Designed miniproteins, single chains, continued (3). Designs and how they scored, part 50

Each design is a single chain, and the fold is of that chain. pLDDT is the mean over its residues in the fold that is shown.

## One batch from the design tools (miniprotein)

Design m9712
Fold by ESMFold2-Fast:
Structure m9712 (fold): chain A 68 residues (1-68)
Amino acid sequence: PTGSEIARAYGVQLARRGAEAATTEEGRRLALETADRVAKSQNAAEAGAAMREGSADPAGRAALDAGV
């Protein structure tokens, strides 16, 4: 697998774990939206940008932090 494939897979897994660990409905929704955006990214930079977008909202950040 390429570095882009690894980054995308890792980002999706982190975001999905964040959704499962989220204590709020909004955090879970934002984490799932982040997972979808990361899955659609074409390279590591786009995957990173999708993760940063998901972390811009405090609820999204809390959910993603719970996934690590």
Scores: mean pLDDT 77

Design m9713
Fold by ESMFold2-Fast:
Structure m9713 (fold): chain A 120 residues (1-120)
Amino acid sequence: EPSLEELMQKLRERFEEFAKEAEEAAKLLSDEDAKRLRELLEKARRELEELVENIDGDLKEFKEHAKKLNDYIVEILNILADAVIQNPDNEKLKELYERILKLADEINDLLGAILEKKEA
């Protein structure tokens, strides 16, 4: 069973992969959508930093930052899903979206595992 520290490190690594793929996808978006996506990435990164800082802290506060991180990731996924729907022949955008979606699922699983560890 991985430690809380190991789970947090994996969460940070998966988020950086998610951010990198999302930045590549942003290059294929309109300037407005790319800007909005980057603003959401910055907000998500701040919530991840709060989770790292609160790793040994209050469970309720940790849950609030985890929820905000997930909410920003969902907003990013919605921007990308809309872009895929509007550009059905853009195979690179579809490929990036599928990779980003898998990374988001991995982040969600890691957040769940971290919360279970903190409740134990």
Scores: mean pLDDT 89

Design m9714
Fold by ESMFold2-Fast:
Structure m9714 (fold): chain A 63 residues (1-63)
Amino acid sequence: DEEKQLKLQMALASYEAIDLSAIPPDIDAITREPFKNPVFSKDLETVVDLDSAEKYHLTAEPL
């Protein structure tokens, strides 16, 4: 799915532009807001909010 791959690449580009060392572990790196529903993203190999995973069509596993 080409649209899914494009959205994933956009999410990865945004994620790589973020200084992860400056982000507290309780905050979603994509939205910079506290976790509402933390999930593990296999595509990013990190914890993200479910809303972020759905927005960028990421593969998410419940914690």
Scores: mean pLDDT 66

Design m9715
Fold by ESMFold2-Fast:
Structure m9715 (fold): chain A 67 residues (1-67)
Amino acid sequence: GALRERIRAEIRRRLPHLTDEQIERAIDVLEERGDSISPRELAELTGLSVSDAAKILLIYRRVKLES
């Protein structure tokens, strides 16, 4: 949907070192579990660094609030 496409675009823009598969997995986890999970939990579920997971959580929350 349009929201998922906006989130994907924002993650790609801010975290250009991430692969499409890494971005997709992070969005899937957040859609299934919600954005109340910790950066550490998101990192463990996706294989991302805690820093990158924290940035993705901030992007996800911001884009949802703007929608």
Scores: mean pLDDT 86

Design m9716
Fold by ESMFold2-Fast:
Parts: sequence; C-alpha cells; structure tokens
Structure m9716 (fold): chain A 110 residues (1-110)
Amino acid sequence: SKEEFIEKVNKKLEEMKELAKELARALANKDYETAIEKADKLLKLKEELVELIRKYSENPEEAIKILDEYSDKVGEILDKLQEGEISVEEAEKKIDELTEETKKKLEEVI
C-alpha cells in the first residue's frame, strides 16, 4: 500500500539520520577512518532509497530531487561543523530538524 511505502521511506530516512549523526561525531573527533566508513554507508542507503522511490513512487523525479536536497543540506551542516562554526550538538539538532522536514516533503509527493 501507499502507507507501507511511506513507512519504508521513513525507516530509511531514520537510518540515514543516525548515520549522519555518527558521521558528525567522527568528524568532530577527527576520526577520519570512521567518517569515511559512515559516509560510504550513507551513500549506499541513499542509493537504496532512490531505487525504492523509482520502483513505487508516483512522482519519482520530484522525490529524488527532495533526497538530493537533503544530502546537500546534510553536507552543508557537516562543513559548518568541520569549520568550527557549529557544535556537534547543533549539527545533530539540525540533522534531526532537516530529516523531519524531508519526511514531510516526501509524504506530499509520494
């Protein structure tokens, strides 16, 4: 059902959120080996979510664009963290807020 598809999308976004937070912590600790591993897992989860959207979404192009914007904004948060402009706690909060915003946007287009 559409509801089951939305639940699967939201579950993948929650997994991406947790990995983004783990990546933020690794970067703050200058643990670049762990950061690379977490970034690779995030990329693979995004690819899995894109495949899921292409298979089941009524508006795959619009939904994929929303995911690309999510990834770009996560990158911007992590860049600010690495530059010392925000704390790890602020980065994690911004990732939480961005993930909830992205879930709402995807529910509107899926």
Scores: mean pLDDT 90

Design m9717
Fold by ESMFold2-Fast:
Structure m9717 (fold): chain A 66 residues (1-66)
Amino acid sequence: MEKEKLEKVTKAARLLADPANAGRSLEDIAKEVGFESKEELEELFKKHFGVTPEQMRAAARARAAA
């Protein structure tokens, strides 16, 4: 169970790191990778990566701009 959620959050991290997905909501990304809500994604993301999904998205946008 937890392993499957880690696979889903890792997939979400890849989507968030891609600037092409910068316009997508966290709810859309959560649903695409199989979470019920953005809140579930945020909690597992913070627990596993130590950063929020918004922080990873901001870093991806900065790289696209630079």
Scores: mean pLDDT 76

Design m9718
Fold by ESMFold2-Fast:
Structure m9718 (fold): chain A 68 residues (1-68)
Amino acid sequence: NREEFEELVEKYFENVEKARELAAKGTPENRKLAEEYREKALEYLSQLTSFPLEWRQEFGQRVSENVL
């Protein structure tokens, strides 16, 4: 469902942001936690590939905007 897709997209970005914040703190513990959140983000990204192409295109545009 579209609602499930949007929820997964939000979870993806939430984990990306969490990883970024933790990595910025620069401690060994926070770097390790950042890696765990990056892995979670990739897992959500994998789940998104099962959804319709048109929805994934919207997601792709948002990803591009956030990695700039």
Scores: mean pLDDT 78

Design m9719
Fold by ESMFold2-Fast:
Structure m9719 (fold): chain A 128 residues (1-128)
Amino acid sequence: SAAELRQEKLKLLEQAPPRYGTAEDLERIEEAKEKARAKAESLTSSEEIYKEILELLEKLREAIEKGDEREATIQAAELYAFVLTSRDKLTEEQKEELRERVEELRELAIEKKLYDVASALLDVLDVL
């Protein structure tokens, strides 16, 4: 069942050294990633997928601008999982536009000294 798979994933995350804070933070990151994957799999239109990514980028920008490292880290993980799951449904033009927007957010994260978030955004660029 989905609940059993979630329990196995959480158990593995609890045993991993914390990259982004506490075990609670890792659980929130995992939940955000699963939610993002499910939504990405449910969308078939490249335009709907593109709009969802733009909304995720806007939420991430707000967290970075506020200096909310915890929220920005969770939202960057959600963005990565969504993009990785949906990238095959995007046009090359949409991917190019998204690369430009992600690079702008990476520069903002560096300016705000959120280096872990900037690193996560580089991972997003690598899968676009």
Scores: mean pLDDT 81

Design m9720
Fold by ESMFold2-Fast:
Structure m9720 (fold): chain A 95 residues (1-95)
Amino acid sequence: MARAKARIDGTAKLQQTTLEAAKEVKESLENGEEDAKTVFRITGAAVSNVQAGAELAKENKDLIEAFRKIAEGMKVLNAEAGEILEKAVEEAEKA
């Protein structure tokens, strides 16, 4: 069914994006890299994916939790970027 397929495809995309973003944030934190370009790219991609997938994300609490953990990690690199992502996650959960 179209709805079921869209949900599966959307969930897979969000999980993959979340995992990739989490890995990049974790590696940047471990390396002590102060790369504003990397932070900006990760933040933009994460916010866009959360907002685009808000309806799918609210049916998957694990994805919302994962994005919340990424936001916490991003606050270590850039507090402003982390706050922007945290707001996007909260809006997705409420949608």
Scores: mean pLDDT 59

Design m9721
Fold by ESMFold2-Fast:
Structure m9721 (fold): chain A 67 residues (1-67)
Amino acid sequence: PEEKVRAASPAVLAAGVAVELDGLSEEETAKALSRALGLSPEQARKAVEEGRRLVEEAGLELVARAS
């Protein structure tokens, strides 16, 4: 399920950006994903966690490339 969520949606990446870079609440972001994608609350929380990991990984890669 987590791999499908990770691959499946720009919304997952946007949720990661909202939490990691914009400082939004994980809980509120998960509720928004649940409504937008029809996910259960548990699946929405996992989607936010995967989005956070993707943003952290991409951020490190972008810094390395910019150097």
Scores: mean pLDDT 66

Design m9722
Fold by ESMFold2-Fast:
Parts: C-alpha cells; sequence; structure tokens
Structure m9722 (fold): chain A 67 residues (1-67)
C-alpha cells in the first residue's frame, strides 16, 4: 500500500516514539498503524527499519500489526 507523504511522516514519528515505549506500547503502535493507515505487518516492518528501530523493537511492532 502507498502512503501519502503526510501519512508516512505520521507513521515515522509514531515509530520513533515507540523506541522509548515498553513492549506493550510498541504492540499498540503497530496495531494502530495497521488499523488507521491500513499497513500490512510487512509494511510496518519496512517503515520501522527506515525509522532505525532494532530487530526486537520491530518484532514487537509487527506482532501488534498482526493482531
Amino acid sequence: MELSEEEREKALRALKTAKTMSDAGRRIVGALLARDLGLSPEEVRELAEEAGLSEKEIETLVEGAQA
């Protein structure tokens, strides 16, 4: 799915904030990205990598997006 520039910036800001969150908080962010922006778990992974998250943080976000 293609995001608008505004939606992509919003997603990247949420992902950067998720670095400071607990695992539960990161799952919520992943779920919100999937619900509000229609991102697949794979798309959430790609954006999280772009935002500079660690693999463990990405796994937690993807778990939320799959829920």
Scores: mean pLDDT 79

Design m9723
Fold by ESMFold2-Fast:
Structure m9723 (fold): chain A 63 residues (1-63)
Amino acid sequence: TARSYEALAQSAARDAIGLPKEEAERLLQQVAATFPADLEVEIELETNEDGKVVSARVTVRPR
């Protein structure tokens, strides 16, 4: 269900915080690739001046 994937996405977003942008994007893209095609996934990352992720938001919604 969309709710289960939302929980997985939120967990991945927490794990992305503190990672370099490139590694965080790779992690979140790998997680998103496991989602069904009937779900929309939106990824938003905020990085600091050192290129580390300080905020990560992943939104999952049904089509």
Scores: mean pLDDT 77

Design m9724
Fold by ESMFold2-Fast:
Order: C-alpha cells, then structure tokens, then sequence
Structure m9724 (fold): chain A 98 residues (1-98)
C-alpha cells in the first residue's frame, strides 16, 4: 500500500468517526467496503497520474477511471452511498478528497 493511499484511508476512518458522532449509523461491513472502494480509487488515481487539482474538479475521463475502479470492488453494502452520506455529515470541503 502506498503512503498516499494509507493517508487517504486514515482520513476516511476519521470522517466515519465524526459522522457517527453526528448520528450516522455505519456498520463495520459498510465501513470496510467503503475503505476498499477508497483504496481502489486511490490506486487508480495514482496509476493514472491524477493531480490534487484534477481530483477537486474531476473531468469526464477522471470520473470514468473512478467508475471503473469502483466496479472492480465486490460490494455487499451500498458503500458508495455511505461515502456520500459521510461527506454530507462532515461537510462539502471533503468531496474533493474522494
């Protein structure tokens, strides 16, 4: 695991803790799958050379890379919806970090 991916995963864990403190119900399985999605996105981003600026204002190609990365993760929970709920609970400033 790259140091960048580790930092992104550690950040998401902190956001889950904040969201739970604000009343959002997060199961351990949903958290694990959301972390797996975030790891896949982080790896795809690093492999494609996506900059922090491109991540903040994703073009159609960047969004397509993200969709393809998510599609490779086996999900049993609505983990992408959970990530969206966490972002809404902790503020829009974090949307650019996904």
Amino acid sequence: MSPRTKARLDRLRGLFATARARGLEISPQAEAEALAVTEALSKARDEAGITDEQARLPDEKTLQIYKEAIAKVPLTTPAPRLVGAVLRAVGAEVEAAL
Scores: mean pLDDT 68

Design m9725
Fold by ESMFold2-Fast:
Structure m9725 (fold): chain A 106 residues (1-106)
Amino acid sequence: GKGEEAAREAEKLGKGEEGRRAAEDAGRGVASADEGNTASSAAGGAVMGVGAGVDAALSGKASEEELRSAGEAARRAGELSGTEAGLLGGRGAAGGLYGGAEMAGE
């Protein structure tokens, strides 16, 4: 489902320079998926955010600023969905990416 698509994008976030753009696209994917599958959107957002943020921080492939930018993009995508599930998915993704940014900064 859409959660699997978000998980694939999360995998790409650990690959360095494309990570930030992949997170932005995944955030939009979460918002778009919400309109057709709200539960999958929320799960996908959480998986994307937590996995991507931690992996990018541990691998050194993304800076604190890049992860924060990706988190803001995911949050905005959730807000643009106009639904509670989309908002939760976007916030889950943003939370994981912001956590990754904190780890990268420390």
Scores: mean pLDDT 63

Design m9726
Fold by ESMFold2-Fast:
Structure m9726 (fold): chain A 79 residues (1-79)
Amino acid sequence: SKLLQFVAEVAEAMPLSVFPDTPVQEQMDYVRAQADALLAQAAQLEASGVSAEEAAKLRQQAEDMLAKAEAMAAYLAAN
């Protein structure tokens, strides 16, 4: 799927790195926005009743992206 290729390219292009707060925050905001877009796309596919398998993969990729963003936020907070 062209959508799955796009998601893979986005994930590859966004290595989470320890930089000054502002760039890291912008990177996390970008990841969250991309995850939201993937969830919206998955919901649209589910509503159409087509490609339930593809919708599930988009959800999983979005959840993985959100988990990485949350892990980075926790790291930056240092509790």
Scores: mean pLDDT 68

Design m9727
Fold by ESMFold2-Fast:
Structure m9727 (fold): chain A 77 residues (1-77)
Amino acid sequence: SSTTERVARHELERLVEELEEALRRRDVQYAQKLLNVHGLTLEDVRRFLEELKEHLERGDLAGAVELVRRIRREYGG
């Protein structure tokens, strides 16, 4: 449908891949940089990634976008 939806989905899929890489490396600083947030643990990042993947698997793009916005509001610099 819209270009905006395709861009948002592509960005979120890339974010998932990069966060999975950060977790594989146990690099919480890299994960925080990807999300533009501070004060997260690796377990916080893992939980966030699991929730993000669930939204994307269900086709809930709006929920996925809101999840990213929420974490940035709560932990953003």
Scores: mean pLDDT 83

Design m9728
Fold by ESMFold2-Fast:
Structure m9728 (fold): chain A 84 residues (1-84)
Amino acid sequence: SLSEAFPDAVNTLLTLLNKRQLDEAARLLAKVIASTGQKMSDEQLRKVLNSILTNFNKLVPLSDDEKQRLIDLVLRELRKLTGF
């Protein structure tokens, strides 16, 4: 899980999400995902991100609009990184 692989990143991500700093949260999440080395399509990335954010919603509730904005920001940041 993300918490087991990147515990410090998860704590930082939760802090950013609580403050609604979605741009910074997206950059952090994109770096974490890129570090896995997995190549995924936009559709696969959206499914993975929706799963991650659904699990995080138990800790930091995000609206559907906030989730979609965050997903779009993560996809943008990931496309700037080699391997995604």
Scores: mean pLDDT 75

Design m9729
Fold by ESMFold2-Fast:
Structure m9729 (fold): chain A 97 residues (1-97)
Amino acid sequence: MKEIVEKVIEKLKSAGYEVKLLEYTENRAVFEVTDKKSGYKFLVEIEYDKENNTITVTLTFPELDGKTRTFTAKSVDEAVELLLGAIEEAIRELEKK
């Protein structure tokens, strides 16, 4: 879990997001992610199933009436790619751009 959390935070920060870790356990982490350009905030929950080597990501959009997107990945790189794409789509939906 630690390696997944650290890599997710690093990649999100590199992509221009501010990341605040809200909760961290052996199999679950919750982050508040802020887009520095727009100021929009998202809640990201990551769950790791070690037995199946599966990462489940749940993205919640407070500004879209708490709309939630959930996806699964087999690697941290895939999880970050899916997460970044979902955040970018949500920002476009909010801004209609």
Scores: mean pLDDT 76

Design m9730
Fold by ESMFold2-Fast:
Structure m9730 (fold): chain A 95 residues (1-95)
Amino acid sequence: MTYISEIVRIYNEIKELLDKKEYEKIEELAKKSTKYRIMAALVYLERGEYEKARKLIETLSKEEQEELLNYADILGLSEEVKEKLKELIKEIEEK
């Protein structure tokens, strides 16, 4: 599907920015676009930046949090990353 190519492109863009430590650019993109916000949260989780991931996930609606899990599956993220994502969503929902 065409949207899968877009998801992979955005994911790779955010990964490159994070490798360059361009946090302000990631935050700017996440602020302007829900897709970039979702992708930034996933990339932060994959890199172990759990506090940054949590802050982004807290700004997402319940429907957008479900999209996080779908995008993680599309991107083929590890079960460890997916479990950590589920834990963070549960912790946020309990607040």
Scores: mean pLDDT 80

Design m9731
Fold by ESMFold2-Fast:
Structure m9731 (fold): chain A 81 residues (1-81)
Amino acid sequence: SLSVEQLVAIGRTTLAKIEDPEKLLAQFEAWLALMVSEKVPLEVVVSMADEAIARLEAQGAAEEAARARALLKKVVSMYES
């Protein structure tokens, strides 16, 4: 089984390799769901999410960046409940 640290490292590496905004958003959503399921600490989830959102914003993918921010906000609310 993968450790939390290994899972996070794989997620970061995977997202960093994706150049297409729609594919990045799809993988972002899948990785956020997996991080929540595996009970990854919120600060680590936010850090990884901020990296992916910054890449979307740097590409001018405003719609995808907005959707990614909405997904992150939903995840944050789940941890605060």
Scores: mean pLDDT 84

Design m9732
Fold by ESMFold2-Fast:
Structure m9732 (fold): chain A 89 residues (1-89)
Amino acid sequence: MMDLMEAGVYVLEVAVLRSLMKHTPLSKKEKLEILDRQLELLEKARELVERALEEEKNPFLLEQAERELRGIEEMIEEIKKEKKELEEE
């Protein structure tokens, strides 16, 4: 499951960036740049999980990958919403 491990690294990087945004005073421009970076990382993670789903034949691991894909897609939608709200300020 190398693709899922690589996707996990990108998701962890997003978690670090989200923590940075909460604990650091940032300008609107800096916040938008960090949100764009989070979207880039999550899109890469999504592509890796989708590839793993196409190649995986173990039903247990397939269910785990499907759960991870849903989590990534939910994070992408939330960040897109945050970016839109910030751009409209």
Scores: mean pLDDT 81

Design m9733
Fold by ESMFold2-Fast:
Structure m9733 (fold): chain A 87 residues (1-87)
Amino acid sequence: MMSLEEQLEFLEELLEKLEEELRRMADAGKVSPEEAARLQRLLEEARRHLEEARESTDPKEQQRLLGEALRALSEALALIQEIKDRV
C-alpha cells in the first residue's frame, strides 16, 4: 500500500502531467482563455495543498491535504475530458 510520501509523490507527478496537458491544449488553441484560467486555478489549488502537506508534521493533516489535492486534480481531469469531448 502507498505511504503518505508515495501518495504525495504520485499526486505531484499527476499535477505535472496535467500542467503539461493544459499547455499542449492551449498551444493547440483547443481551450478558451476562460477554460485555461479555470484549469490553472484548480492546478494551483492542488499545488498549494501538496506544498502544505510536505510542510505538515501531522499525519492526519497531511492525509486531509492530500485528499483536497486529489479533489482539485480530479476536477481538473474532468474539465480536461469535457473539453476534449467537445472538440
Scores: mean pLDDT 83

Design m9734
Fold by ESMFold2-Fast:
Structure m9734 (fold): chain A 68 residues (1-68)
Amino acid sequence: MELTPEQVDLIQEAGVKAGATPLATGSAIYAASQGLNADEAADWGARVGGATPEQRDAIREALKKAGI
């Protein structure tokens, strides 16, 4: 499942604001596009990209706000 450009932008902006790496945020977006929910996608992104708990939580909230 592809995310909309608006969903991707929302999640990327939240990741950048939290100081997360592009790899962490991009991996979370990819996981969500594969059908993972916000919690699963944020956890996957944090594991792959090396995000802090605060950065992971910011990405998770952005995923939920995007309707994931």
Scores: mean pLDDT 85

Design m9735
Fold by ESMFold2-Fast:
Structure m9735 (fold): chain A 103 residues (1-103)
Amino acid sequence: MKEKLIEAYKIYVEAISKVLRLVNEGKFDEAKKVIEEAVQKLKTIDPKLAERFKRDLEEILEASKKDVNKAIGLVLRTIGDLEEEIAKETGISISEFAREVLK
């Protein structure tokens, strides 16, 4: 397994979960702070992934203020793209990868 990819996946999933919870509670400023902290961590692992992550979550946050269905669609697309990339890079199933991440 690629330790860098596992670490990035953990940061990504935790940040998305926290942002969605905070958005549902109307705490947009706190959600933005979570995004900024996650981007900072990702930059030390993969600067290109950090830039993509920042763009995707900022788009999700802005969409959630105006169109919740669009925001949900963006989240699902972002997670799906990441799962596909992990499967392609590691050659294992997403369920097996998730078990390693959640240990």
Scores: mean pLDDT 72

Design m9736
Fold by ESMFold2-Fast:
Structure m9736 (fold): chain A 62 residues (1-62)
Amino acid sequence: GPLTALEALEKAQEAVKSNVDPEAAATKAAPYAKIALEQAGVTVTESQIKEGVADAAKELFS
């Protein structure tokens, strides 16, 4: 079934935290982040989300 915005956001955060490689973290987290943003009424492309998640993951692994 569809994830809620909160559930999707939590899964995206877990994917980032569980992957030490920022690109791998972004690839795993992007689908969940997209679901969370769409549930919040925001339309974004998966490419934009991957870039944002990769940047956030780099910050966590710095």
Scores: mean pLDDT 68

Design m9737
Fold by ESMFold2-Fast:
Structure m9737 (fold): chain A 81 residues (1-81)
Amino acid sequence: SMERRRRAASLITAGSIHAIAGDKEVATELFKEALELMTPAELEELSTTVSPEIGELLRKAAAGGDLEEIARQITDIIVEK
């Protein structure tokens, strides 16, 4: 639904802000919740609009990868930059 898509987008925005601020634990939880709300098709679509490293992780999520581990790796990439 559109409500679900808007919630996922809000969680991604909040997660990115927390990651940039260095708040890894909060960022990881927000990204994990966003990934849980997204369909494989939505994850594939998002993968084309982000960095190649994050895009690869989003494609792994679309393929049924561990969302908690993927969210942690996305957070680590953003915090490191």
Scores: mean pLDDT 86

Design m9738
Fold by ESMFold2-Fast:
Structure m9738 (fold): chain A 76 residues (1-76)
Amino acid sequence: SQAVEDLIKYRLELLIETVKFGVERGVPKEKILDLANSNIENIKELAKKYASPEALKKIEELIEEARKEIEKIIEE
């Protein structure tokens, strides 16, 4: 479903912004990583439950792109 893809994309964008805010405010990197990992696992479970197999593949790619961006933000 397009709506599921859009929802997951929106949630990933919000997560990235939350990570940026946490880094800017001096939240410990380990706590930011824990928050990010928990949110990503929740998003994965939503995708498995509601996405078609074809949509799931695209969503998995979006999750991996977001994970790499978060890692880059935290490592800087």
Scores: mean pLDDT 85

Design m9739
Fold by ESMFold2-Fast:
Structure m9739 (fold): chain A 83 residues (1-83)
Amino acid sequence: MSVEVGEDPEGNRSVVITDPEKKLVGISTVTPDLTVSSQVFREVDGRYELLWQETVTGLPSREEAEEQLAKFTEKILEYIKKE
């Protein structure tokens, strides 16, 4: 299992969690408009199947958006560990 943190040119910050043994990928993203999303995919025959998704919008501050990103990242880690 690996964890990668990045930011794209649009200002989206993402945490990507990959477990190649389980063929699972989890992604948590915060956008500049303070939307935080979380998704878990399974790789099936070279395609990605969405297993779980959650999104929160209208967060009042960047600090609360970063806290929500951390919470979603933790939920993804727990989800992947249970599979």
Scores: mean pLDDT 81

Design m9740
Fold by ESMFold2-Fast:
Structure m9740 (fold): chain A 55 residues (1-55)
Amino acid sequence: MKVEVVEDYEAKSPLEVTVKKGQKGEILLELGPYAVVKLEDGTVGIVPKSVIREI
C-alpha cells in the first residue's frame, strides 16, 4: 500500500526511521499505531501512522 509522509518525524529509537514531509513509500506491516514502511530511497523502518497517509 502506497503512502506519503505528511509531517516531519525524527526517529526516537533504532527501529524507527527519520522521515521528511513529501517522502513516499509503502506499508509493509501495520503494528497498532505504527507501521513498518519502505521508502522510495530503499530505507525500511517504523514510523507512527499519524505522520503518513495512504495515496
Scores: mean pLDDT 82

Design m9741
Fold by ESMFold2-Fast:
Structure m9741 (fold): chain A 100 residues (1-100)
Amino acid sequence: SPREELIAGFRSLLEELRELAKTLPVYAELAELTERAIEAIEAGDLEALREALEEMTRVTIEYLRAHPEEAGDTPLEEAIARVREHGERLIAAVVERVEA
């Protein structure tokens, strides 16, 4: 089902984030939020799911503001705008799949 595929995708992301967290602490926070998103999907709690995904976007933006060099050749505010736009599209796509 679309929901089962979505949960499998988030579980794969969680494993990757946990591995990355060994090198960079921000990934530990993103991993915790990914776990909350999985729990929200399993519970059918769309509000908790949205909150977890919005929090992931905020954590990523805060990390970029603290480490502007991580944006590489992309201007910081452009990198932040892309993260926000991606986050909004991801939330819409995830909610649609959970409701299917």
Scores: mean pLDDT 85

Design m9742
Fold by ESMFold2-Fast:
Structure m9742 (fold): chain A 101 residues (1-101)
Amino acid sequence: SSTIEHRLEEIRLLMEKIEEYIKNKDILGANLFIVSLSSEVQLIVRMLGNERIRELAEEFNEILKQAAAYMQKGDYEKALELVKEARRRIEEIIREARRLS
């Protein structure tokens, strides 16, 4: 599905933006893109109706909440580590979405 592939690419770009804002210690920028990314992932969950993708999205959102909490504490190294872990969940969502296409 062309529409799914476009959304998966947008998700990857949003992840890259979050990492850059965290590296720059821009909490407001990072949080804005985290909100956008969570919305895009929830849309994929609704479009595909797949339990495994829903579970991966829930894990992903919990990891991003932890990353935001560490940024608020000024622990940007730990926040970046958590965002890299969240990226692994995104890559799993991408693989499952493509399997369903």
Scores: mean pLDDT 85

Design m9743
Fold by ESMFold2-Fast:
Structure m9743 (fold): chain A 97 residues (1-97)
Amino acid sequence: MKKKTFEGTIVDVKEDSIVIEFDSPEQAEEAGKLLDENPLPITVTIENLETGEKFTFKVKDYKVEGNRLTLYFEDPEEAKKLEGYVGKKVKVTIHIP
């Protein structure tokens, strides 16, 4: 099992998705390639860099736009758990099967 970790900021929480902004478009592209190359749903862990609190989710779909990555959760209610994280720096770990 392989994993890849990225650092970004949660900039939006929507009904079934979150939007993560990275420092560069290259980081968003790399994360998107990992999601494209692996079967969905895929496990993703989001860690609050301020508190160390971790949440693990099943991601069913994704969208890459510039330096932003949108993650769509298999369970829409899981996105709401991150509502208080808008504006927070997070680690995003993609778990490769």
Scores: mean pLDDT 81

Design m9744
Fold by ESMFold2-Fast:
Structure m9744 (fold): chain A 87 residues (1-87)
Amino acid sequence: SKEKEELYRKIVLKLRKKNLNMDQLIEFAKRLAEITSGELKNEIEKLIQDAKEGKLTREQFYNRLIEIVKKLNVEQLKEALKIIDEL
């Protein structure tokens, strides 16, 4: 939807502007896992685990995280924007 595309673009722009470090990106991912369920939640939790095991660089983590964000529904995208403002 148009609203979903606009929210996604706002999130990506805000993440770039804030230039979050690895610990902040992991915190963002943890909070996204709390507002998601099922397969998407499992994908986020695996991403966090891979980062903790040293399997991912900050750039690789970020790129996988933004692909997950693209899969969020409108309500989850709105909540993600609020979460980023708190980081």
Scores: mean pLDDT 89

Design m9745
Fold by ESMFold2-Fast:
Structure m9745 (fold): chain A 115 residues (1-115)
Amino acid sequence: VSFSAAGLAEAVVEALRLLGYEIPQEIEDLVRKLWFYALLDKQEETKKTFAELLERVAGLVPDPAKAAEIRAISQEVKDADKLTAPLLVRVYDRLREILGPAFDEAVARLQARTV
């Protein structure tokens, strides 16, 4: 898996769909913006859009502890100078812990579509 912000965002959204959540159009629009900014190598816009997506995802999660963890990830992304590979790996690991098997399934589905 490429640990890109856009790839992680797609995995999060797919995991929420697998968990039975209805995804608002605003979140789907943020995923499209992430791919667009990534394509144009707009690092600051990619970082800000990824953080906004995570904040909105936290708003969909009914478990307050999990929502707080996702908001903490959003804040770490906002506070970072840039989206480094070590930061994206930490975000991946934390999202995997929060979303569980649905996140693993989402990642597997995205990998299958890329190959």
Scores: mean pLDDT 82

